# Designed miniproteins, single chains: the designs that were tried, part 83

Each design is a single chain, and the fold is of that chain. pLDDT is the mean over its residues in the fold that is shown.

## One batch from the design tools (miniprotein)

Design m2878
Fold by ESMFold2-Fast:
Structure m2878 (fold): chain A 98 residues (1-98)
Amino acid sequence: SLEEEIERLIRELLELAGLPATEENIEEARASLERMLEQLPAFIEAAEKNREKLTEEQKELLELAKELLELPREEALLRLLRYALEKAKEQLRREEEE
């Protein structure tokens, strides 16, 4: 189910952050992600206004944000979680390889 996949990805994200995957931490992480989705329209407006000054990573985030607005909430959460997890893994790998 989508809910089981969302919980699984949140647990993996918490583990990468060095946090225990407790029920409390999972609920807090989910609430933070849902709040982030609610802020997407404001983020898109601000980013589009300053598009010429955006880094390549910020442009990637802008395109993701636009995609997330077109998805149902649960699918948007999954997409956002997968993106966050991939970026977290990339950052950890860079720190390890430096």
Scores: mean pLDDT 82

Design m2879
Fold by ESMFold2-Fast:
Structure m2879 (fold): chain A 100 residues (1-100)
Amino acid sequence: MELEKKAEELRKKAEELKKKLKETVKEGVLKVSELTMEAMYYVALGIESENREEYLEKARKKMEEGNRIAEEYQKKAEELKEEAKKAEEEAKKLEEEYKK
C-alpha cells in the first residue's frame, strides 16, 4: 500500500533527524567546553601577570564567543527536534489510515 511506504519513509526521516539532533548537541557541548577551557587558561595567565587586564579581556571574549555558540547550537537543535516531531506525527497519521 502506498500509504505504508510513505509512513516508512517518514519514520526513516524522523530517525535521521534524531541522529543529527544528537550529533548537533554533542558538537555544541564540545565547542562550548573548549572555549570555557581557553577562558580559564587566560584567567590563569592573568593571575600573576603585569598584563592582567589584557588576559582578563581575552578570557571575557572567549566566554562571549562560548555564549554565542551555545545560542546558535540550541537554535539548530530546536529546529531539528521540531522537524523530527513533524515527520513522526505525519508517519503516525498515515499508519493509522492504512491500518483501517
Scores: mean pLDDT 84

Design m2880
Fold by ESMFold2-Fast:
Formats: C-alpha cells, structure tokens, sequence
Structure m2880 (fold): chain A 62 residues (1-62)
C-alpha cells in the first residue's frame, strides 16, 4: 500500500490511535502514512477519524 491509495476494510477493525475507534467491514479509507511493512495510518471519509490498521485487514480498491 502507498500514501494516497483508497482502501476498504475486509472486516471490522479497531484503529490504534486517538481516539480508539472500531470501523465496520466495508469502510472506505485513504492511506495517509506507511508506518512499516505490516501497518498503515488511514483516514476516514469524514476527515476526522484516523488511526493505524494492519495491511492484512485492508483491500486496495483504486
């Protein structure tokens, strides 16, 4: 995954960040930062919800 890509959650995911938020399966997110080989920071469509998610729980849609 790369910064700027649009992704979808494959399952319900809990974001590691502040605040802690659980996003339902099928949530569309934008990658805003690559943390390491297994994790990215994502932002929700509201522009307010963000946090770190394992890449394994995301699918590239664009």
Amino acid sequence: LKVGQIVETKEDVTLTGSPQVTLPKGTILRVVEVIDENHVRVMGPDGLTEGIVPKSKLELIK
Scores: mean pLDDT 76

Design m2881
Fold by ESMFold2-Fast:
Structure m2881 (fold): chain A 72 residues (1-72)
Amino acid sequence: SPEQERALSALKSGLSFQDFLRELEVPQEYHVSLEAYLRSKGLTTDGLRKLYIAQNVDQLPIPDHVKELFKK
């Protein structure tokens, strides 16, 4: 599934969460809001944060055009 493919791709990247966001060209303003959101859910590791985003893109508190960056 596209969700499973995104999750596997995110885990295989080996990138830190911040580098993961930079590679996808996510605007800096959303780095802070996503970091706070994931922290509020108790997600503390780069791998868990990337996996959560890959599986829950549509639930993220960000605009649809930014969500599309995670689906590429």
Scores: mean pLDDT 78

Design m2882
Fold by ESMFold2-Fast:
Structure m2882 (fold): chain A 71 residues (1-71)
Amino acid sequence: SLEEIKEKTLALIEELRKWAEKNLPPDIAEQINKVLDEAAERIKAAKTMEELKEVMAELFERLKELVEQYK
């Protein structure tokens, strides 16, 4: 269901947060955490599977940009 996928996706966001805190400099991890916080809010607000997929796709692109910029 949508709710089950939302819960799983929010759990993945928390794992991404842990990964960033462990593997990236604090200032970069903080920027990533802000993007993750924004995505979590949008995921909670999503009313359809399509909206959820859109948020996830945008999140991954934003994370790629941040990581690529700081390499």
Scores: mean pLDDT 83

Design m2883
Fold by ESMFold2-Fast:
Structure m2883 (fold): chain A 58 residues (1-58)
Amino acid sequence: SEELEKELIELRDKLAELMTPDEYFAASQEIIDARDKYGLEEAVKLAKEKVEQAESRK
């Protein structure tokens, strides 16, 4: 859905702010891989988990 697409973009933007470029590259590749293998909803779920983990490291 368009709503999930927008949510994924917003989550990926937030990850880019929370992570180093190298960390973000790795996270972005995992999210793309999840989308290809399991679909958009699973990719959004993974991105949310990564945001939560990155925020908890502060």
Scores: mean pLDDT 84

Design m2884
Fold by ESMFold2-Fast:
Structure m2884 (fold): chain A 74 residues (1-74)
Amino acid sequence: AAPLPKKGDVAEVLDVGPFFVTLRFPETGIVLPNVPLSFAKKELLDKLLRKAGEKGTLIKDGSEVPFVKRAAEA
């Protein structure tokens, strides 16, 4: 809902790198390339990023956040 994406917001994962992802926020339509995983967790490893999931999964406080949220469902 906010114009700026926040940590903990749900987002679709479009692309993955060793420490960075390309995220899309369906609520706002914003696409952020090269987002560091530290937005959700401190310097996550690429293997942890794979665990986060392919779509609409965020990592929060060292764990993945499922796409099942108010905004994510829409």
Scores: mean pLDDT 47

Design m2885
Fold by ESMFold2-Fast:
Structure m2885 (fold): chain A 81 residues (1-81)
Amino acid sequence: LPPEAWRGLEESIGEIEEKMYETFEKEKPLEEKERERRELLELLREAIRRQVLPELHAELEERLRELEEELREKLEELREE
């Protein structure tokens, strides 16, 4: 995938992280908020990677399959012409 797609994923992760630690920073001691925020960020990234990575791989496979099919069609056209 292009860097732009990766950026979109990072932004989504960042937005979720933002929402979660905003919630946790609301009514807890500062030290506990900082610790939980760090743990939450790591858990969130791990969960997202486990969920999104398979779909990302599937989309990449689909894109490669489409490209191979286009190349095959062009080769067949060249062969006949």
Scores: mean pLDDT 60

Design m2886
Fold by ESMFold2-Fast:
Structure m2886 (fold): chain A 82 residues (1-82)
Amino acid sequence: DELKERVVKAIESALQLLKSFGVDTSETEKVLKEAAEYVKKGDFEKAIELLEKAREEATDPIEKYALGEVIKTVKEAKEKAE
């Protein structure tokens, strides 16, 4: 599914962005991986909920930005899901 692949690429880009700025990605990577599994199962709502909670708990502005970009992509995928 092209929409699901789009979300996976957004997650990969977010992780690369965080790593490039020297952010500890261990917890964020776990959350992003879990969200990707929900997207693969077609549960976009659960993926969005998980990512929004992670963004609210994040203290690093770069983490908040990266999570926000992934959330935006998942929401777009949900709206376009057939």
Scores: mean pLDDT 79

Design m2887
Fold by ESMFold2-Fast:
Structure m2887 (fold): chain A 56 residues (1-56)
Amino acid sequence: SELGERLAKGAEEAAKLEGNGAGAAGQRVLDDMERLGVRDERAEKAAREAIAKGSL
């Protein structure tokens, strides 16, 4: 859960970035969760929100 907590913090910061690389930062969080096999609903939600804000 420490890893999930760090991912959640990263996703939260990604969401704050808006258009300033928010999509890339959010995607990194999702990629990290996938390759590490960690699921955190709060991190996933924030990452997807960041991607939506920063995506084309």
Scores: mean pLDDT 71

Design m2888
Fold by ESMFold2-Fast:
Structure m2888 (fold): chain A 63 residues (1-63)
Amino acid sequence: SMAEVVAEIKALSDEEKALVARAMGMDPTELQNALAAGTLKLSPEQLKKAKLALRVIRIRKEM
């Protein structure tokens, strides 16, 4: 769900959040502000790109 994706993004480092933001075509500062305000809403296209970026991050971290 979108809520699960947003929760996973919130748990990332600032560097990883920037990577997810760029994958979605979003400014990293804009993503951080939206996360802090609880106002982050992702389009279907942004959600797909976020899921792909999160998959790459998970593969790198988890063995």
Scores: mean pLDDT 82

Design m2889
Fold by ESMFold2-Fast:
Structure m2889 (fold): chain A 99 residues (1-99)
Amino acid sequence: LSRREEIEVEAALLQIVVHLTIKHLEKSKDPRAQEYARRLREESAALSKAVDAGNFDAAVEHARRIAELMREAAKEGLVPQSVADTVERLARRIEELAA
């Protein structure tokens, strides 16, 4: 795979994890969970747009914001720590490939 194709694959994997996390958070009646779901949806859409445009600097920034949101949600007990750790690893891989 080219570096661009590798970034697209890692971004797609990140988007799958984010999508499943949003579905989990939206089932909660906790307003904090609903707010994390909204922010994750916004950042995921921005990541997708950046990748499609070949704007990898923007893709890295949105991937980092997703990882930060997942870490915060895990700290609040709304998301499993293992999921936050997976997202952080995927975001780091996107950053490494974009360098």
Scores: mean pLDDT 90

Design m2890
Fold by ESMFold2-Fast:
Structure m2890 (fold): chain A 113 residues (1-113)
Amino acid sequence: MSFIELLETLIKKIEEAESYLVKARKAYQNGDIETAKKYLEKAKKIVEEMIELVENDPRIHPSILKTLRKIKELVEEAIKNPEKAGEYIDEALTLLSNLYIQLRILLDIEKEK
């Protein structure tokens, strides 16, 4: 996989994970815990796929892997603690948003070379 292809893949996976986390938060707000957990499990799987893509790639700064692992932990805590799930989801969304911005900047730099 080229570095540009890796960055584009990660950006797409962030968008997919954010979509599932937003749906999970809305389901919790509506009292639909079962639906919320299904969306959280889908978001978790996408985050795990991102971790696998970056964990052994020397072109990706170690801070990105650390952030992805923190996002995974927050999603797992949201699944375990429905009463605090909104707080964990919102923190995970903030971290994903920051990561999205960072990866977009890296992609723009690579495309201008």
Scores: mean pLDDT 90

Design m2891
Fold by ESMFold2-Fast:
Structure m2891 (fold): chain A 90 residues (1-90)
Amino acid sequence: MEERFEEIKKEFEELVKSGELTEEKALELADKFREIGEEYRRQGKYLKAAEAYRAGAEVLRAVKNPSEEVRRRALELEIEAGLELIRSGL
């Protein structure tokens, strides 16, 4: 999971740097981070789950002129991250 997280993060950083971060690509990357977060949550690794959900939200918030759907998905991921932080005792 750590290698997968870092690979997705690197892809996101390169897309932002190149100016090629489209809404479609951002949604794909956010879904990958959400899946990582869900897997960590299943393992009881709540801090790592929160980190993954926040990474997904960050990707979506980096989209220029985001649609209502992108804004909603980012907020949902931020809420999920907050819930996992509460579960972790933070």
Scores: mean pLDDT 85

Design m2892
Fold by ESMFold2-Fast:
Structure m2892 (fold): chain A 89 residues (1-89)
Amino acid sequence: SLATPQQLRELNQRFLDTLIENRDTIVEMLRKMAEQYPQLRAQTDQAIALLDQAIAAYKAGDWDKAAEAGAKFAELMEQIMLQMYASAK
């Protein structure tokens, strides 16, 4: 019942296209978040690095590397969100 490899590739491509289109907005959001929550600075910097790695790999035609970096970016964004919830105690 899960997606085929082709469907997963298409979803990854759409995700990467969205990241490329919104790169500057995402970076600004992450930098402002680090200003408000200095404890998240290292993780937000790593998220920006992973985003830039995904974009560079995508532009180089390295789809597997782009998908891997994009997935790591998504995982780190989830961790940042969870830490924001914890910091709001």
Scores: mean pLDDT 81

Design m2893
Fold by ESMFold2-Fast:
Structure m2893 (fold): chain A 61 residues (1-61)
Amino acid sequence: SAADDARLAALHAEMDRIVAEMKQKYAEYKKTGDPQLAKEIRKLAEEYNRLHDEAAAIRAA
């Protein structure tokens, strides 16, 4: 449906944003070893997994 297509597009856009943010934080983490950055990267990975699961459910329906 058009609503599902729009939701999938929004989910993919948010997933792309998260990947870009994770790459930036990981590059900084490699320089600093800051454990707060490692924690933030883990939270972003969890958010990505939730969005990925939602997108998979829409595609399966």
Scores: mean pLDDT 90

Design m2894
Fold by ESMFold2-Fast:
Structure m2894 (fold): chain A 93 residues (1-93)
Amino acid sequence: SLSPEELLLVNILKNLEQAIAVARENGDEELVKKAEELKNKIKSLLSPELLKKLLEEQATIPPLEDFSLAQARQIVEDETLLEYVKKLVEKLK
């Protein structure tokens, strides 16, 4: 089972993956780019072992229902998200 911090990180990665998918379906190329850049920045903060564990768990989670373009934008444009991820990763050390 995942720790609370690992579960939060899995949910963040899942939300970003769905944000990319929704942005792509809506032709919002700028939002796709921002979401992919943010996802890559988050991945760079994780050890290879932690990233593998989180990605394996993310794959078991079904797609979020009723995920809108507005929700995707809110997640991707959340300026606090990267610092929040850094704090979660620090708690796992």
Scores: mean pLDDT 84

Design m2895
Fold by ESMFold2-Fast:
Structure m2895 (fold): chain A 83 residues (1-83)
Amino acid sequence: MLAKSPLIPEAVGPTGEELEKLEVKYDALSLESLDGKPTYTTVEGVTFHMDDIEPYVEELMTPLALEKFHEEKEKALEEYKKR
């Protein structure tokens, strides 16, 4: 049972795995669990997994809403870098 292995995620860019740990809900686009995944919640209270909504944010959101989305994502990445 004892084993040593490189467990530290080598740094898959500060965009993926760390954002995953921010929220625990269901994705309104894919209906998948948001457990351990980064999310964005709209004014209407609809929650999306960031990986699912990101392709649409620049096309569908106003510049102001898009800026807030990126701000939340950046915040999550900062949290990761502090670990």
Scores: mean pLDDT 50

Design m2896
Fold by ESMFold2-Fast:
Structure m2896 (fold): chain A 66 residues (1-66)
Amino acid sequence: MSREEVYEVIERAREEGLISEELAERIKRAIDEKDLETLNRLGTLAAIRGADELAEALGKYAQSLK
């Protein structure tokens, strides 16, 4: 999964009200920094909030960084 594809999923989750703008910015920063630990934590948080598509996208992206 590309960075651009993950960014589109983040924006959809934000537009649907599943995540805040602050959370979206934190996720984008973790992607830019390739911070696998933070991405895993934020993916769990997204799943808890019902942002299942975002949680899956973050998991796939994190795997692509290994």
Scores: mean pLDDT 82

Design m2897
Fold by ESMFold2-Fast:
Structure m2897 (fold): chain A 73 residues (1-73)
Amino acid sequence: LEEEYERLKAEYQKLKEEFEKNPSIDVLRKLIETLVRLADVARELGASPETLERIAKEIDEAVKKLQEIAKKQ
């Protein structure tokens, strides 16, 4: 689980960098999926409420970005 958590954090970081270089809905969807998995693993590891809230905010921000891109076509 801890190894899975670190792997998901690394995946999230890579997707975040990829989105900054080439903004796309597909990359953003992968980012959201990775954050959801990260939240599940963090919860299973007994992460603090602060950590879980931070991940939830990251998911919310990513969803808002996806909606803005969709709105602009």
Scores: mean pLDDT 78

Design m2898
Fold by ESMFold2-Fast:
Structure m2898 (fold): chain A 62 residues (1-62)
Amino acid sequence: EDFEKIKKAVEYVKNHPGGITSQELSDKFGISRKTATYIVNSRFDKLPLSDKQKEEVKKIFE
């Protein structure tokens, strides 16, 4: 999994609340639609990342 792409996608969603679909996020950042869906729904625990990387993603979204 490309952790840097996931971080950028999370930063984008934080800055555009309610403004992006999972398909648009997937296309924009080159991540899977499933991963994009988890980000859009704030299901960070479902991301294909380590527990430490999931915590980093949660801190970015805050």
Scores: mean pLDDT 79

Design m2899
Fold by ESMFold2-Fast:
Structure m2899 (fold): chain A 89 residues (1-89)
Amino acid sequence: SESERELALQALENLINSIKLLSEEEKEKALGLFRKLIERHGVMAGIELLSLILNKASDKEVEEFAEKYELSEEELELIKKLVEKYSSQ
């Protein structure tokens, strides 16, 4: 539903804004990825991404997620960076 999509996007946006080690450019790229991911693959993809970051997922887990949702290498590397910077604060 639209309300579930908005809630998932808001949760991801709140999470990214909590990561103080991210530059403004990295935050903008992450927000763009979040919107694109939810729009193309639905709310569950957003929930899974939120879970990967919050649980400090391994590179293998992020790679499996990227394969599942047909993400580019650039998008995969961005997610790995988000997990790393979240884990480091």
Scores: mean pLDDT 84

Design m2900
Fold by ESMFold2-Fast:
Structure m2900 (fold): chain A 114 residues (1-114)
Amino acid sequence: MSLKELLLQMLDDMEKAIDTKSFDETLDIAIKLTEQLLEEIVKKIPEIAPEAQQLLEQMKSDNIDLRLAALGSALSLAIMATGKLENLSGEEVQELLDRANDIIRKLRDKAKKS
């Protein structure tokens, strides 16, 4: 599976979880999927490992706003790294970033209602 295919599946799974699951379950799924993707990317681009590790640690925070911010940054890092590794167009990268930003916005909105 390409990193782009894995990313698209992850974003789809996150979007489905937002519509069907509680905030806590959706956040747990989103973090686990993002951790798995970052692990695969770090194997191909070891140079991002320090930034990825910092974001993974921030996603364990007990502060929801910090966790969501870290998740957003981790998704952006993963998308940018995938774009570089697989020579995605600027338009493809932007579409993935827009989907990730919409997911974080919806998660933030869901947190306020929970």
Scores: mean pLDDT 86

Design m2901
Fold by ESMFold2-Fast:
Structure m2901 (fold): chain A 116 residues (1-116)
Amino acid sequence: PEVVKEEFEVDGVRIRAEITFVSEDTVRVEAELTREGEDPFRLEARFVGTERMFAEIWSVEKQRLAAYGIVTRREDGSLEVELHVLDPSLSPERAELLERVLRALTRKVIELMENR
């Protein structure tokens, strides 16, 4: 499968992503999320078509699933993010930041898929 490595930042969160094109309609994403003074997260996501991304956000320190998210692309091209927080220590500020990270990552992957 084709693999693309992307590195970018969203509101101080550094995202190092490895994007694997499994098929024309299936993409796997593995990413490290780091922010100064905070414990890192590992993100594992899967795209099914260009309409939905399912993402698991793992606490590296706790070795546990901290949150999962679903990003849906609407017909007008806008993205709807639904984040489910499982770790009660995750602050509302950090949850909102993770939603922004999921939104940015989803846009990047869709752009890569549409240019193939």
Scores: mean pLDDT 85

Design m2902
Fold by ESMFold2-Fast:
Structure m2902 (fold): chain A 71 residues (1-71)
Amino acid sequence: MENSQLITDMNDKLVAAGKPNPSTDEGIKEALMTLMKVSEQKAEEIVSIIRKSKEAGREGARELARQRELE
């Protein structure tokens, strides 16, 4: 299963359980281990990917906003 699917499934299980989505890397890791029953190493790998994706997304959003200001 792709890491994006694991994150989606985790969020769906959290919503079904009436729990808020974790906003911290540790919270995401714990939810993946507890709800998705992935290994700690796999959970850390997914959290690392999420961190890199969030940073890349922020930089991409800043670049797009900068380009729009030039129009």
Scores: mean pLDDT 68

Design m2903
Fold by ESMFold2-Fast:
Structure m2903 (fold): chain A 80 residues (1-80)
Amino acid sequence: LDTVKQAILDEARRVLPTLLSPEDAQRVLQHLQQLLDQAQSREEINQAIAATVSRVGEVASDEDTERFAQALAQAYQQAL
């Protein structure tokens, strides 16, 4: 799980600054980190991703939000 969590965080750190302001990107990253630190199962990791995508959707366009969701999903699958 730690390898999967790290892969998701690394991808979020890469993508979020291209979509959000530095301040918003940092806030979203901190929240994702907290959710992933608490996650003890693949289901909880999926919930952490969904919650983070939802937050990005509050400030980003639908297109950018979908791009972010796809990037995290790919990172998750590649780390499995």
Scores: mean pLDDT 82

Design m2904
Fold by ESMFold2-Fast:
Structure m2904 (fold): chain A 80 residues (1-80)
Amino acid sequence: MAPLASGSRAFPSEEEARELAARAVAAAREAGLPVAAAVVKTPDGRYVVGVAGGAPDAETAAALARKAAEQGAAALEAEL
């Protein structure tokens, strides 16, 4: 099974991004899935959430979630 990761849209506030990340982790925990979420600040002052699942361990899931958030932030920077 290949690891899966995705990034969110940009949020204007860190609180909104953190709430989405917390909800994603809570939903995954309820479903018994090893999912991780990360929040990254974009260069333009917005925030992106990355979510990852299907990894062999929690550390790999966390690294993939962070990578997805970073890639989302970079895509937004390239658009600007």
Scores: mean pLDDT 70

Design m2905
Fold by ESMFold2-Fast:
Structure m2905 (fold): chain A 87 residues (1-87)
Amino acid sequence: MSKLELAIEAVMLIYDLNTGRIPASEKRSAIARIDELLKKLKEMGVKEDTLIRAYLAAWMEDASKNFTLTDEEIRASIRRALEREGI
């Protein structure tokens, strides 16, 4: 998986976890996967600030649409933000 795809998956999982999109039964597995992805991204030189900016960009877009964006639209927003950061 590319650096961009790993970063998208990490930010998407964090977004889903924080917005209540992950069922309680799956939260433990999601947290473990986030930790694994963040470790790999750090080893690849991806800065935490880059991931935070992508998260905030997706959150602001979703908030502007009253939190009605689909998973695909949120993922697309994350991708655009990460590409702007040179990931």
Scores: mean pLDDT 86

Design m2906
Fold by ESMFold2-Fast:
Structure m2906 (fold): chain A 80 residues (1-80)
Amino acid sequence: SAVELAREAGLESVREGGKLGKSELGTGAAISAIGGATELEFTGDREAAARSFRSAAESAELAGSERGKELAERAAEEAE
């Protein structure tokens, strides 16, 4: 599900970003991913969730997490 992909994206972004000294960007990706998951679970706003997941993907990429980026992009596609 998009929620499961988003949670995994956040975890990978924190893990990989931490290894590269980019913990703040990795945490930013996790916050955006959790925000998108929350939007889906509580409001059902798929477009808002997809935007949050795309923001998570951008932060994951900046953190150096290729896996986090891929998972967040897939979460956005599934939310749409």
Scores: mean pLDDT 86

Design m2907
Fold by ESMFold2-Fast:
Structure m2907 (fold): chain A 84 residues (1-84)
Amino acid sequence: SDFLRQIAETAGKIREAARAGDLKKAAEMAGSMLGQLEASPDSALRDALIPPAKKAKEAAEAGDAKKAVEYAEELRERALELLA
């Protein structure tokens, strides 16, 4: 639960970086989070959160701020759903 709260908070920060046009920061944060998610022993958590985290990183690296925001929001919502 603490881990999921941290993921949701970090997803919010990725979203805010992307909204501000700081796509380098958004990509770095998404990449760091992707590494943390890949290290998780919880397969259901990985299946839910890795796809939007990977897509947020990919969009930010491609310079697509709108998609980076959308995928970061999806990541945050999925993390909050798992926390509930």
Scores: mean pLDDT 86

Design m2908
Fold by ESMFold2-Fast:
Structure m2908 (fold): chain A 69 residues (1-69)
Amino acid sequence: LPEQEVTAPAPVDRVVIPLKYVPASEIAERLAGRVPGVTFTADEENNSLVITGPAAAAVAPVVRALDKP
């Protein structure tokens, strides 16, 4: 099988944050449009927030900080 070794010059990061206290849809709504270059998608089946974009890893701790009772 031919192996493909290609790395995009600007890779898109994707981070999945499981949430315990706050619905993923609520966090996605609050953060939508506040962080340029990233997309927030609520996965209500797993109660997880999917963050896609070059700054996804930098936003992950902010999302976790919002997941409080």
Scores: mean pLDDT 72

Design m2909
Fold by ESMFold2-Fast:
Structure m2909 (fold): chain A 74 residues (1-74)
Amino acid sequence: VEELEAQFDAHIDAAIEAYRAGDVETAEKHLAQAEKLGDRIVELDPSKKSYVASKIVAARLLAVGELLNREFGE
């Protein structure tokens, strides 16, 4: 599970960096990989569901903020 967690964290970090850089396509690709890894982590250890969910939610909230700034920011 530790190897999956390391890969999951790496993809979450890469997605966050891509969102901050304005590269939404790259960020979504990393987030999709993180979600697949997160599902597998939760399948192997259900106690990690809140850990996985909190990181994905944080990344998605950053994505929404970036999209809102692009569409409605002055």
Scores: mean pLDDT 76

Design m2910
Fold by ESMFold2-Fast:
Structure m2910 (fold): chain A 59 residues (1-59)
Amino acid sequence: MLKEGARQALEAHGASQELIDETLKRIDEIATKYGGIGSGRAQALIGEVVFEAIKRSRE
């Protein structure tokens, strides 16, 4: 599942639980606003959010 994959990627990169929770909440907000998780726009924005969270976890 997309959200499960995002959580696993963040955990693998040492993200804090707070950062993981924030990222998953942002994914839900994007899915709601942009026509669901399956939309191309939502998928692109979700990927960007996960990438930024991984970068933050490394610092």
Scores: mean pLDDT 76

Design m2911
Fold by ESMFold2-Fast:
Structure m2911 (fold): chain A 64 residues (1-64)
Amino acid sequence: SAEQEAQIAELAAEYGLTATQARGLAELAKLMGRDVAVQMAMRDLGLSREQAEALVTRLEALLA
């Protein structure tokens, strides 16, 4: 939905990410699990573990 897209974009911006990157991270968490998403966010998006864990938690809550 447009509201969900806006929320994803706002959350992504807090972490210096694009909405597309945040959406990809959320889909990865859903398909492969939280730990895989956290590792990808640290490795490929340059987030700290704390930032990655917080972002994945907030994305999962938002998309539930």
Scores: mean pLDDT 85

Design m2912
Fold by ESMFold2-Fast:
Structure m2912 (fold): chain A 91 residues (1-91)
Amino acid sequence: HMEEERQRWLDTLRDLARNAARYAAEKEGITEVLSESETVEYDPEKRRVTVTAVLKFADKEAIGTVEAELDEQDRLTRARVRAEVKPLPPP
């Protein structure tokens, strides 16, 4: 049913975001994660889901973002993945 389908593709998007953040961090030789956080934004009117995973390190953050589009039946049609590593937020 719709609730189970939503959980299934949501878990997929969450894994994509976390893996993107982890891969970006590993490319810079960063391996010691201090904390992990995750946010999910669902806009039912626009049928769009955004999942952001943040891995925090001593001096940097790795961020993975997945933007997904759903059709009128709430089926996952397209997902775009991006990742970045940035220093601590400016003061």
Scores: mean pLDDT 75

Design m2913
Fold by ESMFold2-Fast:
Structure m2913 (fold): chain A 60 residues (1-60)
Amino acid sequence: MTREQALLEAIFAAIEILKKDPNASDEEVYEELRRRFADQPLTDEELRKAVETAKNILKL
C-alpha cells in the first residue's frame, strides 16, 4: 500500500482501539499501531500523530 493509505489505515485503527477502550493511554495505542503496521513505511512519529489525530476526531 502507499504511505498515505497506510497512514489513513493507522488513523482508522487508532479510532477503533480508542472506541473499544477510551481510557487507553497514548503509549498503549501507539504500541498496538506499531505492532500492526510494523511492515508498513510509517515512522514512529507518523504513528504517534495517527494516535493524536484519532483522539482529535473522537474529541478525547
Scores: mean pLDDT 81

